# Designed miniproteins, single chains: the designs that were tried, part 27

Each design is a single chain, and the fold is of that chain. pLDDT is the mean over its residues in the fold that is shown.

## One batch from the design tools (miniprotein)

Design m978
Fold by ESMFold2-Fast:
Structure m978 (fold): chain A 70 residues (1-70)
Amino acid sequence: VDVEKVRELAEELGRALRAGDEERAKELAQQLGKITGDPELAERLIEAIEAGDYETAERLALEAVLKAES
């Protein structure tokens, strides 16, 4: 897994969430799932974003970065 790319996508996702850009956030969530090989991560991120639970979405993105570093 490309840890630097995972970190970049997670940072972009955080910025999209803070801007309220749900479409961009969902696009980035799908990219995170693809690059990590974890489609369930993408599903959970999208569910959190659609529920307006941006704190959970940011936590999931951070956990993806930490797991990629393992």
Scores: mean pLDDT 82

Design m979
Fold by ESMFold2-Fast:
Structure m979 (fold): chain A 89 residues (1-89)
Amino acid sequence: MSREEVLARLMALARQMQEVLDSTTDFDEFVAKLKELVTAEARAAGFSDEEIAALLAELDRIAAATTDKESFAALALGVLGRRLLARAA
C-alpha cells in the first residue's frame, strides 16, 4: 500500500469520524463507534487480529486519558495513520 493510498484512507476515515462526532452526544458511545470504524479500516488494510487488538488497546488508553470527542478522534486517527504508514514502508 502506497503513502498516497494511506492518506486517502485516513481522509475517508476522518470524514466518517466527523459524521459519528456530529451524530453522537455520549463520549463512551462515540469511543465505541469510532473503535468499530478503526477496526473495519484496519481489517480492510490487512491487519492481523493481533495487530487490531494492539491498536484497540492503545485507543482504550487514549480514551481513558481523554474526555473530549474531538481530541480522541484526532489521536485515534494519528495512531491508525502511524500503523498504516509503518506497513506501507
Scores: mean pLDDT 81

Design m980
Fold by ESMFold2-Fast:
Formats: sequence, C-alpha cells, structure tokens
Structure m980 (fold): chain A 98 residues (1-98)
Amino acid sequence: MTPEEQKAKLDALVRRIAEAVRRGAAEEELKALIRELESLIKDPRKLSDEAIDAMIARIPPLAEELLEKIKKNQVPIPLEEVYERAVRAAYLEALENL
C-alpha cells in the first residue's frame, strides 16, 4: 500500500467506527472494527479486550467534551467529524493507559 492508500483506509475505518458508535452497534461489532484499526496501524502496542472495552466506553464522553469545546469556540463542525475525532482520541488514550 502507498502511504496515501493507507491513510485513506485509516480515515475510512475511523468513519466506520464513529458511525457504529453513533448508531449504538453491538460491542462485538465495535471490537471487530477496533481490531481492524490496530491491524492497519501496525502499532506494536496491542490493546487487551479490557482496554478495547475502556476505549469504546470513552468515545461518547470524548465526543461530548469535543462538542462542548466546539460550541464554546463557535466553530461549525459536523457531528460525524466530532465522533471521528473522539475515536482517534480514545485510541491514543487507550495506548497511553497500557
């Protein structure tokens, strides 16, 4: 894969995870998507099932925090993008807490 192709796949997968969280997808579906995200990133730090559960639980509150910051700063951003940013932030937070 070219770096551009890898970035496009990463961005598409983050969008899929964000959409799944927003629609209230089953935990099993969310875990499968996050494992796919890990395989694409190829970070040597692998999340445990417990770390993935914690990551999933952190996405909605991170989205709410981001949305409040956006409202306060009067920056128009789509709700979809807020959840995408929350997914990325939750993944990084999960890695930091390993």
Scores: mean pLDDT 79

Design m981
Fold by ESMFold2-Fast:
Structure m981 (fold): chain A 78 residues (1-78)
Amino acid sequence: MRLSDEEAIREAMEIELAVALSFGDAAEKAEVAERLLERARELGDEEAAEQAEKLREAAERGDEEEFRRLADELARLL
């Protein structure tokens, strides 16, 4: 089965998000959120981009509970 380019990007985003949730410190979580924001904008997915921006802000604050909550919401959009 061949994934479309969009499906491949979304799958990669889901994997990066899951890794950041499991193992990322605040700096790694912020870097992942920045990459997810870039990918969402490339896809033209404005809703995912808005959630990724909120994730970046939560990571920059070190708010791990808010990051987890926003990550669950973003994962639903991917």
Scores: mean pLDDT 77

Design m982
Fold by ESMFold2-Fast:
Structure m982 (fold): chain A 65 residues (1-65)
Amino acid sequence: AEQLNAQGVELFKQGKYEEAAKLYDQAIKLDPNYAEAWKNLGLALKKLGKDGEAVKYFKKAHELE
């Protein structure tokens, strides 16, 4: 999960938000309690203009701490 999240962060830094979101989603599927991956997916969705969806992921990240 952590390696997938790290790869997603690399893609996010390159502006590849759609591809980064896919890796964060894979990290969440492998570890649903990985708060950082939920937060990072929210940030990627926000960059893609999906603010309403992003809020749901930020809320989940906050619940997980």
Scores: mean pLDDT 81

Design m983
Fold by ESMFold2-Fast:
Structure m983 (fold): chain A 101 residues (1-101)
Amino acid sequence: GVDVKKLIEQLFDEDPEVRVEAARKLGEIGKKDDVEAIKALFEAIVLDPENVEVQVAAIEAIGKIGSKSEGVIDSLKYLAENDKSEEVRKAAKKALEKIEK
């Protein structure tokens, strides 16, 4: 079994590869009402602005979880319009398309 609490801890690991894997796993097992997991994924994006792979993996995970809360939608819109990375902006747009349809 996969422990959500342990995956949240691994989102903040010193190794970017561990952070990417944790984000992907949270996207696979996370539920729309998993407020703690969704919050941790957004924190992983904002705390690691120089690691595009981690940011993209976390955004893709948020899109897979599919929470339609105003906070999730607004945060993804902000990233899609304002992030310095084209890859991050594209990932956020794709996540919004999955959530908003």
Scores: mean pLDDT 85

Design m984
Fold by ESMFold2-Fast:
Structure m984 (fold): chain A 80 residues (1-80)
Amino acid sequence: SAAEEEALKEIREKEDEAQEKIEAYIEQGDFEKALETLDRLLKEVREILEKYKVSEELKKYVLEMVEDSVERMKKAILEK
């Protein structure tokens, strides 16, 4: 649906913004702010999914993928 397409577009934009901030914080050695940015991304993705009222199956799929990505990035940051 158009609403689901807009939700996915907004999520992609938030992921791109978070990626830029995380890379900048890692370059500065600010791992705490990098981790905080990942937590903020997960919260914003949840808010977008609720706002656009996407299907329950799409919500579950997107949230599981974002949560997995966030956990992998947290591990990479903490193991540096």
Scores: mean pLDDT 84

Design m985
Fold by ESMFold2-Fast:
Structure m985 (fold): chain A 91 residues (1-91)
Amino acid sequence: MTLVRVTAAFRTPAAAGALVRVEVTLEPADGGETIRKVKEVRRDLAGGLNEFEIDVEAPAALLEVALARVTLTAEGHAPVEAAGVLEAVAR
């Protein structure tokens, strides 16, 4: 298992103290098991582009063959989806 950082950028309206749910889905190109991780945080959202990072434990082989889908749901707003960028986290 390797720690993988998934980074995604979303355009959101400005919101103070928003409850934000970030769901990451790693889909292996080889038809292996889909890995899901959900992170919920309260944070202030800037109007416009906001970046989110979530760390996921995954097999090292997935770094080069997985597609990352990231869904952001802010309280009171419609869900938005983006492609995630995968990076190995240095230990």
Scores: mean pLDDT 75

Design m986
Fold by ESMFold2-Fast:
Structure m986 (fold): chain A 65 residues (1-65)
Amino acid sequence: SLEQELAEGLLRIAASALGIDADVRIEGGKVVITVHDDDEELLERLRRIAEEISKSSGIEIEVRE
């Protein structure tokens, strides 16, 4: 859906802006971001951004490490 594509794009931009190495994929009804980084402060910031995107778009977002 358009909302899933927008959520995917916003997550890619957020990860890039934070300098996080991550893959973003649409899986069925949700967007999944897989993080290849263990910086807990950056991960917490990304999780907050993902929650805001999820809340505004209505799309479920899963953060994997």
Scores: mean pLDDT 82

Design m987
Fold by ESMFold2-Fast:
Structure m987 (fold): chain A 65 residues (1-65)
Amino acid sequence: MAEEAGFKGGYEGGVFAINSGLDEEKAVSIGATLGGLRGMRAGASPEDALKAGEEGGKKGVEEAK
């Protein structure tokens, strides 16, 4: 559940970043950061939250193209 919050946050962040004109690498990085913060807030460890956020960010960027 907490990792799912990180993934969703990363997905939303990645979509927002790519639509704002950032390249894919930067959009994934922003998604990972935002997802990581959201996952940690939901109770995940920093490592697990960042991994979930990064995966969400990558998927969000891919689907927003």
Scores: mean pLDDT 82

Design m988
Fold by ESMFold2-Fast:
Structure m988 (fold): chain A 73 residues (1-73)
Amino acid sequence: MSAERRREEEERRRIEEIKELLRKKLEEEGLAHPDEEKEEELIEKSVELAREIAEKLIEIGEEIDKELEERKK
């Protein structure tokens, strides 16, 4: 079965997209650090945190969607 691997690939793609968005956001906001090491460390930490948040948000979102559908009457 490849469903599990498909999910892992989708997660990797989403993580990469988040990294790009975060990188662009930092540049636009002027938060990009001149020290490349510091910038990469901040991006990596943010991505790790965002990954954990994203997983929880997805779970919460699905639960909210189900509740909203039930409350539709």
Scores: mean pLDDT 67

Design m989
Fold by ESMFold2-Fast:
Structure m989 (fold): chain A 85 residues (1-85)
Amino acid sequence: SEAEELTLEGERAFAKGDYEKALEYYEKALALDPDNALAWANLGAVYLAMGDKEKAREYVEKALAVDPNPSALTAGKIQEVLKKL
């Protein structure tokens, strides 16, 4: 899906340290699919990397709100962010 492609582009931008592009891709993915818990968790990871712990917590909580029983991959990303808050 387009949302999945945008999420992958966001992950690539994040891996390169391009946090602004990563945010743009994840925000576009969430505009298409607001129930994408992985994209919410990835937004949290980007804000954590940028030093914004408050937004990191907010977006990880949003990920859990849209999917209380996330996949192992999504749960892992959520846990990585929460552990560093």
Scores: mean pLDDT 88

Design m990
Fold by ESMFold2-Fast:
Structure m990 (fold): chain A 116 residues (1-116)
Amino acid sequence: DAIAVSRTEENGLEITIFQRSATSTVLFASKDGEVVGSAHVRVEGDRALVSFHVEPEYRGKGIGRTLLRLALRIAAEKAGLPVEELDIEARVLADNKAAIKLAERLGIKVPAELLD
């Protein structure tokens, strides 16, 4: 399992990008060292499936928009197409349990309130 990791900063958030496979990428948005949102991008040909979640306490602060913008950029790069030529399906997730477990495995700090 080869995970490629990169980091960037957007809108006061630390964004950690994990390329899990040629078609699958996960993004984590962190604030003050804690994960506050996540997105998963899966690309198949000209199709992109983007699923994302933002913690309730951090909603309304543009985090979801930041994650979606970055996810669409990654999808376009992986597809080799401009965003306007992608068949995009975006969904909001009710919870982030799978993303939290992945973040913990990768050494990213998560809020204690989100751990069972």
Scores: mean pLDDT 72

Design m991
Fold by ESMFold2-Fast:
Order: C-alpha cells, then sequence, then structure tokens
Structure m991 (fold): chain A 56 residues (1-56)
C-alpha cells in the first residue's frame, strides 16, 4: 500500500540521513505510522520534504 511504501522510504531516510534532516524524517516516520489514511500519510511525507528543502 502507499502507507507501507511511504513508511519504508521514511525508515530508509531515518537510517541514512544525519543531523537535522534525519530528525525531520524520523518525525515524519512517526506521523506516517500513526496515519489512518493514505492521504494523512502522504501529507506527513510531503511536510517532511518541504522542511528538508528549507534546510538546503
Amino acid sequence: SLIEELKAAAEKGAAELPGEMGEIVREALERIEAAKTEEEALAAYREAVGKISELA
């Protein structure tokens, strides 16, 4: 499912990305795991991507 795919992507990012980027992805992973719908999971993932883009 999309939730499982987003969770896997966030888990990989949390393991590979250091510093603030890694913390943002770890927070997103918690939100994705708590999501009740695919829309909620996708929104959490997009928010994390936006935060990482602001750091770049």
Scores: mean pLDDT 79

Design m992
Fold by ESMFold2-Fast:
Structure m992 (fold): chain A 95 residues (1-95)
Amino acid sequence: SLYDKYKEIRSQLSDEEKELFDTVLALIDGAVATGQPIPDEAIELALKLYEKNPEKFREFVDAYIELLKSSNDPYFKERAAALEELKKIVEERLK
């Protein structure tokens, strides 16, 4: 299942990576909930995660996006779109 895939990928993260990723997700959630743009802090933290391990970052973000998209909740779909935009910004800056 998508949730089992997400859990497996998350289990491969260090405690530091989990904390940083959870912070990024909380910042994205707050931005979506308030109709604000993606905050610079979320971009900076995501860049740090991507620089440490680009492949794990992509796998984790993609798994979480797919999990959010599996919901019929419009709010979760908005969060997925915001994470897709965050991923695009991060990949563009590190080219």
Scores: mean pLDDT 82

Design m993
Fold by ESMFold2-Fast:
Structure m993 (fold): chain A 84 residues (1-84)
Amino acid sequence: SEQAAEDDRAFAEFLKLVREGKLSPELQKKFDEGVAKLNKEIREEIEKIKDKPFSASELGRLLVRYVDGLVAIAKEILEEYKKE
């Protein structure tokens, strides 16, 4: 719950920077590249299970992986923003 609260705060802070137009073009590009990589990784996971019966549990796992990946990317961008 503590880690979830920290992740929620970091993601909210990242979204505030996006809304306020405070991300540099360099950080925006880094975010776009991170999301593109995450989308590729999720597609590869879907390809591994496409020939099996798709369950609500499998969908839930994919959604958690995607959200966790977005939060990780947002935290990395936020840390780079704070260093400059």
Scores: mean pLDDT 82

Design m994
Fold by ESMFold2-Fast:
Structure m994 (fold): chain A 62 residues (1-62)
Amino acid sequence: MEELEAEMERLNEEIERLREEIEREKSKEVPDLERIKELLEREIELSVRHLKLAVELVLSKK
């Protein structure tokens, strides 16, 4: 159980860092739209993984 929770916390920290980087890029006078797209795609991938682990934790209680 604790290992799944630790992995989810690690993923959440990475997602938060990506969100901060996306906000930083959006705040530029000339935003790099391609970079923002890449960061958003990566955020989505990690968010999906986090959701899958959350479902596993709820279903397994192990």
Scores: mean pLDDT 79

Design m995
Fold by ESMFold2-Fast:
Structure m995 (fold): chain A 70 residues (1-70)
Amino acid sequence: SAEELLEKAREALKQGNYPEAIRYAARVIKEHPDSPLVPEAYRILAEAAEKLGLTDAANYFRSLAEKAEK
């Protein structure tokens, strides 16, 4: 489910496993595009990208999270 994938993404973020966090968050968006959890998945992508030094990607994912909430 979207909830299970998002929880795995959060756990990976807490562990500093940013590639794994990105993988699970991306799966929420791809497999569950209509889920109310999509904005949170974009925020996880943004945080993981920022931790990897990918500032432009992080800003892009934050903008997608904001749009998905509207």
Scores: mean pLDDT 87

Design m996
Fold by ESMFold2-Fast:
Structure m996 (fold): chain A 100 residues (1-100)
Amino acid sequence: GIPKEVLELIMEAGVLHLEAAVLILLGDKYAAKGTEEDIKKAKELYKEAIEKAKEAVEKARKAIELAREAGDEVGIAHAEAELEGSEKLLKEAEEKLKEL
C-alpha cells in the first residue's frame, strides 16, 4: 500500500492545487472588469495562486522522493500527476500576472 506520509503529502498538494485553481479563476474575474482597482486585485490573487502552486509543487516533489525510497510505484505515479498539474497552474498564474 501507499505509505501514510506519501498519501498525506499527495492530499496536501491536492488541496493547495485546488486553492491555486480557485484563486486563478477569481483573478480572471477581476482582470475581466478592467478597472485599475480590479486589476490590482487580480494581481494580488494571481500572486497568492503562485505561492499556493509553489507549495503544492514542493509537497508533490517530496511525495515522489518518499515513494521512490519506499519502492511505491502507485505513490510515484499519483505524486507525479499532482506535480504536473501544480506546475501547469504555476505557469498559468505567472503568465496571467505578466499580462497585467
Scores: mean pLDDT 91

Design m997
Fold by ESMFold2-Fast:
Order: structure tokens, then sequence, then C-alpha cells
Structure m997 (fold): chain A 87 residues (1-87)
């Protein structure tokens, strides 16, 4: 299991637990910090941040907010996309 994905999921969960909701910028920052902490390349981080923002904006447009469970899914998908894009 990739360390970056686990860290991003945990950070998103903690932010949503404290605030009840998570913003697009908070989710993007959580993904970025987790990937930096895991030592991933700047290219992987950039692609993950772009994907996290894309998915978070889509959810916000549909639901008006991002729940903790949704934030965890977005964080996992964003990290996976960043790793895949950077190879």
Amino acid sequence: MHKAAALAIERARELAKEKGTISVEELVEAVRRAMEEAGLSPEAIRHAVEKARELAEQVTERSGKISGGTAEVIAALAVMEGERAAR
C-alpha cells in the first residue's frame, strides 16, 4: 500500500472531522503535503494536485460541500493519478 495515499486519506479525514466539511483548497493542500512527506517527485505532486482540484470542484458544484468520506476517496484517487502520470 502506497505511503502517500495512506497519509493523504488520513489528513483529509482529520480535517473533515474537525471542521465538519473540507474545502477544495484544504483537500488539495492535504494531498500535496502527504506526497511531499512521502518523498514523491514534483511531477507526481503536480498531477495529483490537479486531479484533487478537478474532483473536489466537481463534488462542490453538485453537493455544495465535500464530506469526510468523499474527501478520502478524492485524496486516494488523486495520489494514484499523480503516481501513474509520473510513472
Scores: mean pLDDT 82

Design m998
Fold by ESMFold2-Fast:
Structure m998 (fold): chain A 79 residues (1-79)
Amino acid sequence: SSLEKSLEIAREIGREFRDTLEESEELAEELAKEHNLSDVQKSVVQLLISSLKQKYPGELSDEEIKEKALELLKEWQKL
């Protein structure tokens, strides 16, 4: 019973991770279109958006997340 509970928790964590990545993909595609980002840059901003959502759950709007992710991308690229 405790093992089954632990497995269900692990499955829930996996689902949350996948859902966050899928949500982040849509926002990353919007940024890529708005700022003419390469496929590599789009992949990087998707990971940045996912990280921001994990660090600030429910604290940032989608627009604020997009702005922060773009700032982080520019900082790494020294644009």
Scores: mean pLDDT 77

Design m999
Fold by ESMFold2-Fast:
Structure m999 (fold): chain A 69 residues (1-69)
Amino acid sequence: MEELKKEAEKYFEEGDKAMRNGDFDTAIENYKKAIELYKKLYEETGDPEWKRKIDIAERALKSAEEMKA
């Protein structure tokens, strides 16, 4: 679980970094990876914190997709 948490956090951070750089393709890819890992964490733990992180990452993904369009 700790490895999965660190990996999810890293992907989300890389997504945010890509967004700041205007690299929306890289941001989309990294946010999607973060969402996959947050969903796995939520499924395994049932902790609503991961559901909140999923919601945040999904909003960030939508923003990146809209900026690319």
Scores: mean pLDDT 85

Design m1000
Fold by ESMFold2-Fast:
Structure m1000 (fold): chain A 74 residues (1-74)
Amino acid sequence: AIERAAEALAAGDYEAAAKALEELLKKDPENALLLFALAVAYEKAGDKEKAKEYLEKANAVKPSPAIPKLIEKI
């Protein structure tokens, strides 16, 4: 469930968070919230390339002024 990913993020376990979010995303690949959460998990884990990729995917599904700014910062 999404709660497992949120708990892992709160605990700083970004590898567990990314794994849980990827499992959820396989079932709902166009879910903007899951794409954004996965981007945050990868950014915190130090994978800047995957973080940017998932932010771009999230913005394509649900455009937000905040997402392009986050891509610039990574």
Scores: mean pLDDT 75

Design m1001
Fold by ESMFold2-Fast:
Structure m1001 (fold): chain A 83 residues (1-83)
Amino acid sequence: VDQRVYDMFRQQVRDGHRTPGQITVGAINRARQQGDDDVVQRLVDLFTNDRDRLFDMVRQQAIDVNDQDTIREIDRIRNSPRI
């Protein structure tokens, strides 16, 4: 499940989304459209209850596959002012 959650997040970053809300909502909507209820539940649960764990998990998956663009965007999300 976590690898598929990461894949949905990576797609939103590649599509040019740059806010945590846009990326997360986009990933949830795409997972719903694909019928991946496990990914939808995982994203909704983590985003609602433990956003830090969500971003840590996505970042770790990005490290494991050497996805520098996703790592950079996660780090930017955590360190940028909430505009």
Scores: mean pLDDT 74

Design m1002
Fold by ESMFold2-Fast:
Structure m1002 (fold): chain A 70 residues (1-70)
Amino acid sequence: GGELPLKLIDIQVAYLKKKYPELTEEEARVYVLHKILGASLEEVARFLGISVETVKRLLKKADEKIEKYK
């Protein structure tokens, strides 16, 4: 995929962090890009300039923290 809309990402990250205050900025960004906007793990890694393994770790931590608020 191409470049993602930065303004939309920023708004969604801010909203998610207000709802789940235990999320780090990086965890919230990965969650928004993959789970909310539907980007693949590879697209998220490329967009953020990190490894797919790091994306998977951040996503797992975000999922664990969000799950606790059910």
Scores: mean pLDDT 80

Design m1003
Fold by ESMFold2-Fast:
Structure m1003 (fold): chain A 71 residues (1-71)
Amino acid sequence: MDPAQLEAEVTVAMARMYIGIGNILYSQGKYEEAIESYRKAAEIASTDPTPEGKKLAEEAEEKVKKIEEEM
């Protein structure tokens, strides 16, 4: 495995972790903290050139929009 492949895998894993943190915060009613975590996930995922990275960035952005509408 070359460094570029490792970097992509780490980026996807980090984005997934921040989405997970956002989901936990959202379930606790911590909407502002959840938005911050989802925004971090979107930023990280957007650096990944793979379709998975694009999907995660879109998912995170959609979650931010949904919470902002509920606030």
Scores: mean pLDDT 80

Design m1004
Fold by ESMFold2-Fast:
Structure m1004 (fold): chain A 78 residues (1-78)
Amino acid sequence: MKELSEEEKKKLEEMFAYLQKKADKFKKTLSEEKFKEAFEKMMGAALEAVQKVLEGEDIDEVKKEFLEKVEKIEKEFS
């Protein structure tokens, strides 16, 4: 319910920029069906990260978990 700090906003924006870059790569390398599956998994990880930060979790730990999940998705589809 409170506004995110400037640092938290920046880190979340970096996470989403990273996700967008990965989504663009997947769109070029995967079939439409596989892209949809990979994108849904990545969006799930991003939404979970935002929720955890809003619930008071440490942004640096949330970022680590998010990056780990995205890397696992990338390995699964590459």
Scores: mean pLDDT 79

Design m1005
Fold by ESMFold2-Fast:
Structure m1005 (fold): chain A 78 residues (1-78)
Amino acid sequence: MKKLSEEEIEFLEKKAKEYEAAGDLAMAYYLKGAVYASLGDLEKAYEYYEKAMKILVEEGKISEEEAEEAIKLFKEML
C-alpha cells in the first residue's frame, strides 16, 4: 500500500469522524485502519480493519468467508 500524504490522512480522519457521527461504525473503523496503515502502525491498522469486518458480518452485510478473505488481502497489502 502507498504511504499517504498528510493531506490524504486528514481527509480520511475527517471521513472516519463523519461516518462515526452517522452511525456507520464499520466504515469509520475501516478508514481508521487505512490511516494507521499509512502511518506504519500495522498492528493498529489490522485491529481496526478486523473490527470493521466483524461489524459488517454482525450486520449481515457480508459473510464470514468474505470478511476472512478481506482481512487476508489487507494483511498482504501491508
Scores: mean pLDDT 78

Design m1006
Fold by ESMFold2-Fast:
Structure m1006 (fold): chain A 59 residues (1-59)
Amino acid sequence: MEEELRERLRERFPEASEEEIEAAIAAALGLKRGLKLPDSMLLPWAEMFLELDLEYRRA
């Protein structure tokens, strides 16, 4: 699950660092536990967090 998420995030955001990818995955997993989100939402949430983090750091 986490490994597949990491691979897909690297494909969509090839310039993202490993640290940024891991942070996005951790945030998505945290929301899944807190809000009881289904597994199908992990990738969309991780993508959103990584995109926002990259935009914030590049601004």
Scores: mean pLDDT 74

Design m1007
Fold by ESMFold2-Fast:
Structure m1007 (fold): chain A 60 residues (1-60)
Amino acid sequence: SMHQQILSLIGKILSLIGEMMDLELDLKRGKISEEEARKQIEEIEKEIKSLLEELKSLES
């Protein structure tokens, strides 16, 4: 159902936000370079944007 699809998309978005937070922590701890962190964050942002557009389409 649409409701289950919405909840699934929200869950995926929250998971990606968690990955982004982990990257920020790794950057703060010096475990990853700023350049590498930026590239990975940009990919996660792209995925989140795609999921948000899909969510918006289902709401419309």
Scores: mean pLDDT 84

Design m1008
Fold by ESMFold2-Fast:
Structure m1008 (fold): chain A 115 residues (1-115)
Amino acid sequence: SAVDVIREAEKEILKVLERGRREALERGDEDTVAFLDAVTGLVRLYFAEAIALAEAGDLAGALQVLEELKDGLRHALARYIKTHKPSKESQELLERTVEEILKIIDETAERLEAL
């Protein structure tokens, strides 16, 4: 079902975030950990809304919420880099983590549109 597809995508994204968080924590990079924890909260909120819309039969609404999450993540990352000026290693970790999340969202949208 559409709900199962969205729930599986959330699980995959949360694993990506946990890997990034662990790497940042091992380096003592508290600012990157805090950013990834904030992103985790944002992901949970948007996916809860997307799941609720899909359960109500509003697949177009669920897709729109996932697209808004992608835009929100891109803007949050750009703002964080500009304001916090993280190390090159932390910036590369954040860029890799966000890019992997965006890819999972895109693949999820394609799967939902094929239903």
Scores: mean pLDDT 92

Design m1009
Fold by ESMFold2-Fast:
Structure m1009 (fold): chain A 84 residues (1-84)
Amino acid sequence: MQISIQQQPVEHLPSGILRARVIAQLQDGRRIIGTALGDQLSGRLSTLVEIDGLRRNIGGRQVSQISEQDLIQAARDGALQAAS
């Protein structure tokens, strides 16, 4: 199955939260959005997936430092895993 991936720029939200978003467009017309949220104060990284407008929390982890690359990777992995 052919999947088109679009990564959005990492957003710096108030209170030290970073948000990464990746959109996976499937050949069957489904659109899956992976979102990763990193709280720089708590070190919590959370991943959400949206399929057909329904959002699910698919996990989170504690990290010593929030990086934009880790957020992008988490968002991408979440979207691709939901596409499978």
Scores: mean pLDDT 79

Design m1010
Fold by ESMFold2-Fast:
Structure m1010 (fold): chain A 97 residues (1-97)
Amino acid sequence: MEDLERALRLLEEARRAAAEGDVERARRLAEEALRHAARGAETLPEELRSKAASLVAAAGILAIAGIQYAEAGDLEEAVRDLEAARDVVAELKKLAE
């Protein structure tokens, strides 16, 4: 639970950094968030692990896309994709409840 809550906080910080055009900070925060999301997913029961792994992969794809948009200067799309990644991690947290 603490790892998933930390992942959510870090993705919100990554979104704010991307909105400000701080691409390097957004990238570092998103990468740290994904490490915490993966760690949190590993603590789930075996019957939920396949679903949890799919949600971690989906969050990763969205976070990477968000950082790529930020690198291209498309900050609105970057923020949108990082928010979508955060929503996926929130669904992962609901599975852990």
Scores: mean pLDDT 88

Design m1011
Fold by ESMFold2-Fast:
Structure m1011 (fold): chain A 85 residues (1-85)
Amino acid sequence: MKEKIKELLEKILEIARKHLPPSLVQTVEEMARKAIENPDDIEQLEQFVKALRRIAQRVAETDPDAAAEIEKLVNEIEKLIKEMK
């Protein structure tokens, strides 16, 4: 579980670095770092997922394909969170 979440977060960071402005990349990297450091903190992970969905919505205005990819990865993380409960 923890390793799979880290893998998905790394994929989201790769997309963010490629498609988001530097300021948003820094925000995503900080949130991902906190989630990776405390993978048992389900509330923090859920908050991060909500933040990523808002970021995906912003990305959708300029790159809907990149936004769809982020949404797919976020949905996978949410499924893993539900299995951990």
Scores: mean pLDDT 75

Design m1012
Fold by ESMFold2-Fast:
Structure m1012 (fold): chain A 55 residues (1-55)
Amino acid sequence: GERAARGAREAAARGDGVAAAVGAHELKQLNETSEEALEALEAARRQARAHGVPA
């Protein structure tokens, strides 16, 4: 979903690695394959890794 993708992007944009990791996990569980969701997932994973949190 769009809500999960938006949340993940907002977390990544503000540098919240833990919230970004949570958003990435939710997007994976929803099995979302839209381009927007995949971009949000990758941005969230990058931010989580930058903060030392696996995503």
Scores: mean pLDDT 68

Design m1013
Fold by ESMFold2-Fast:
Structure m1013 (fold): chain A 74 residues (1-74)
Amino acid sequence: MTINTQADQFFQEGSRLFIDGDFESAVRQFQRAIDLDPNFAEAWDNLGRALTRLGQTDRAQQFFQRAQQLNPNF
């Protein structure tokens, strides 16, 4: 059981940046989480949310679809 992976660290940093309103930096951290763990459904979902806040709605929809494919409970 790995409680603290590098992907989880990037996801936590992205989530913090998202809460602080730094959506551009949040996107970068969520992208890094996905680069390390492409099955990280929560990172795909939050990347979509950050992109929506930046007005990149078409890109956001693609990432939301990926999150749902990985975890249908989204």
Scores: mean pLDDT 82

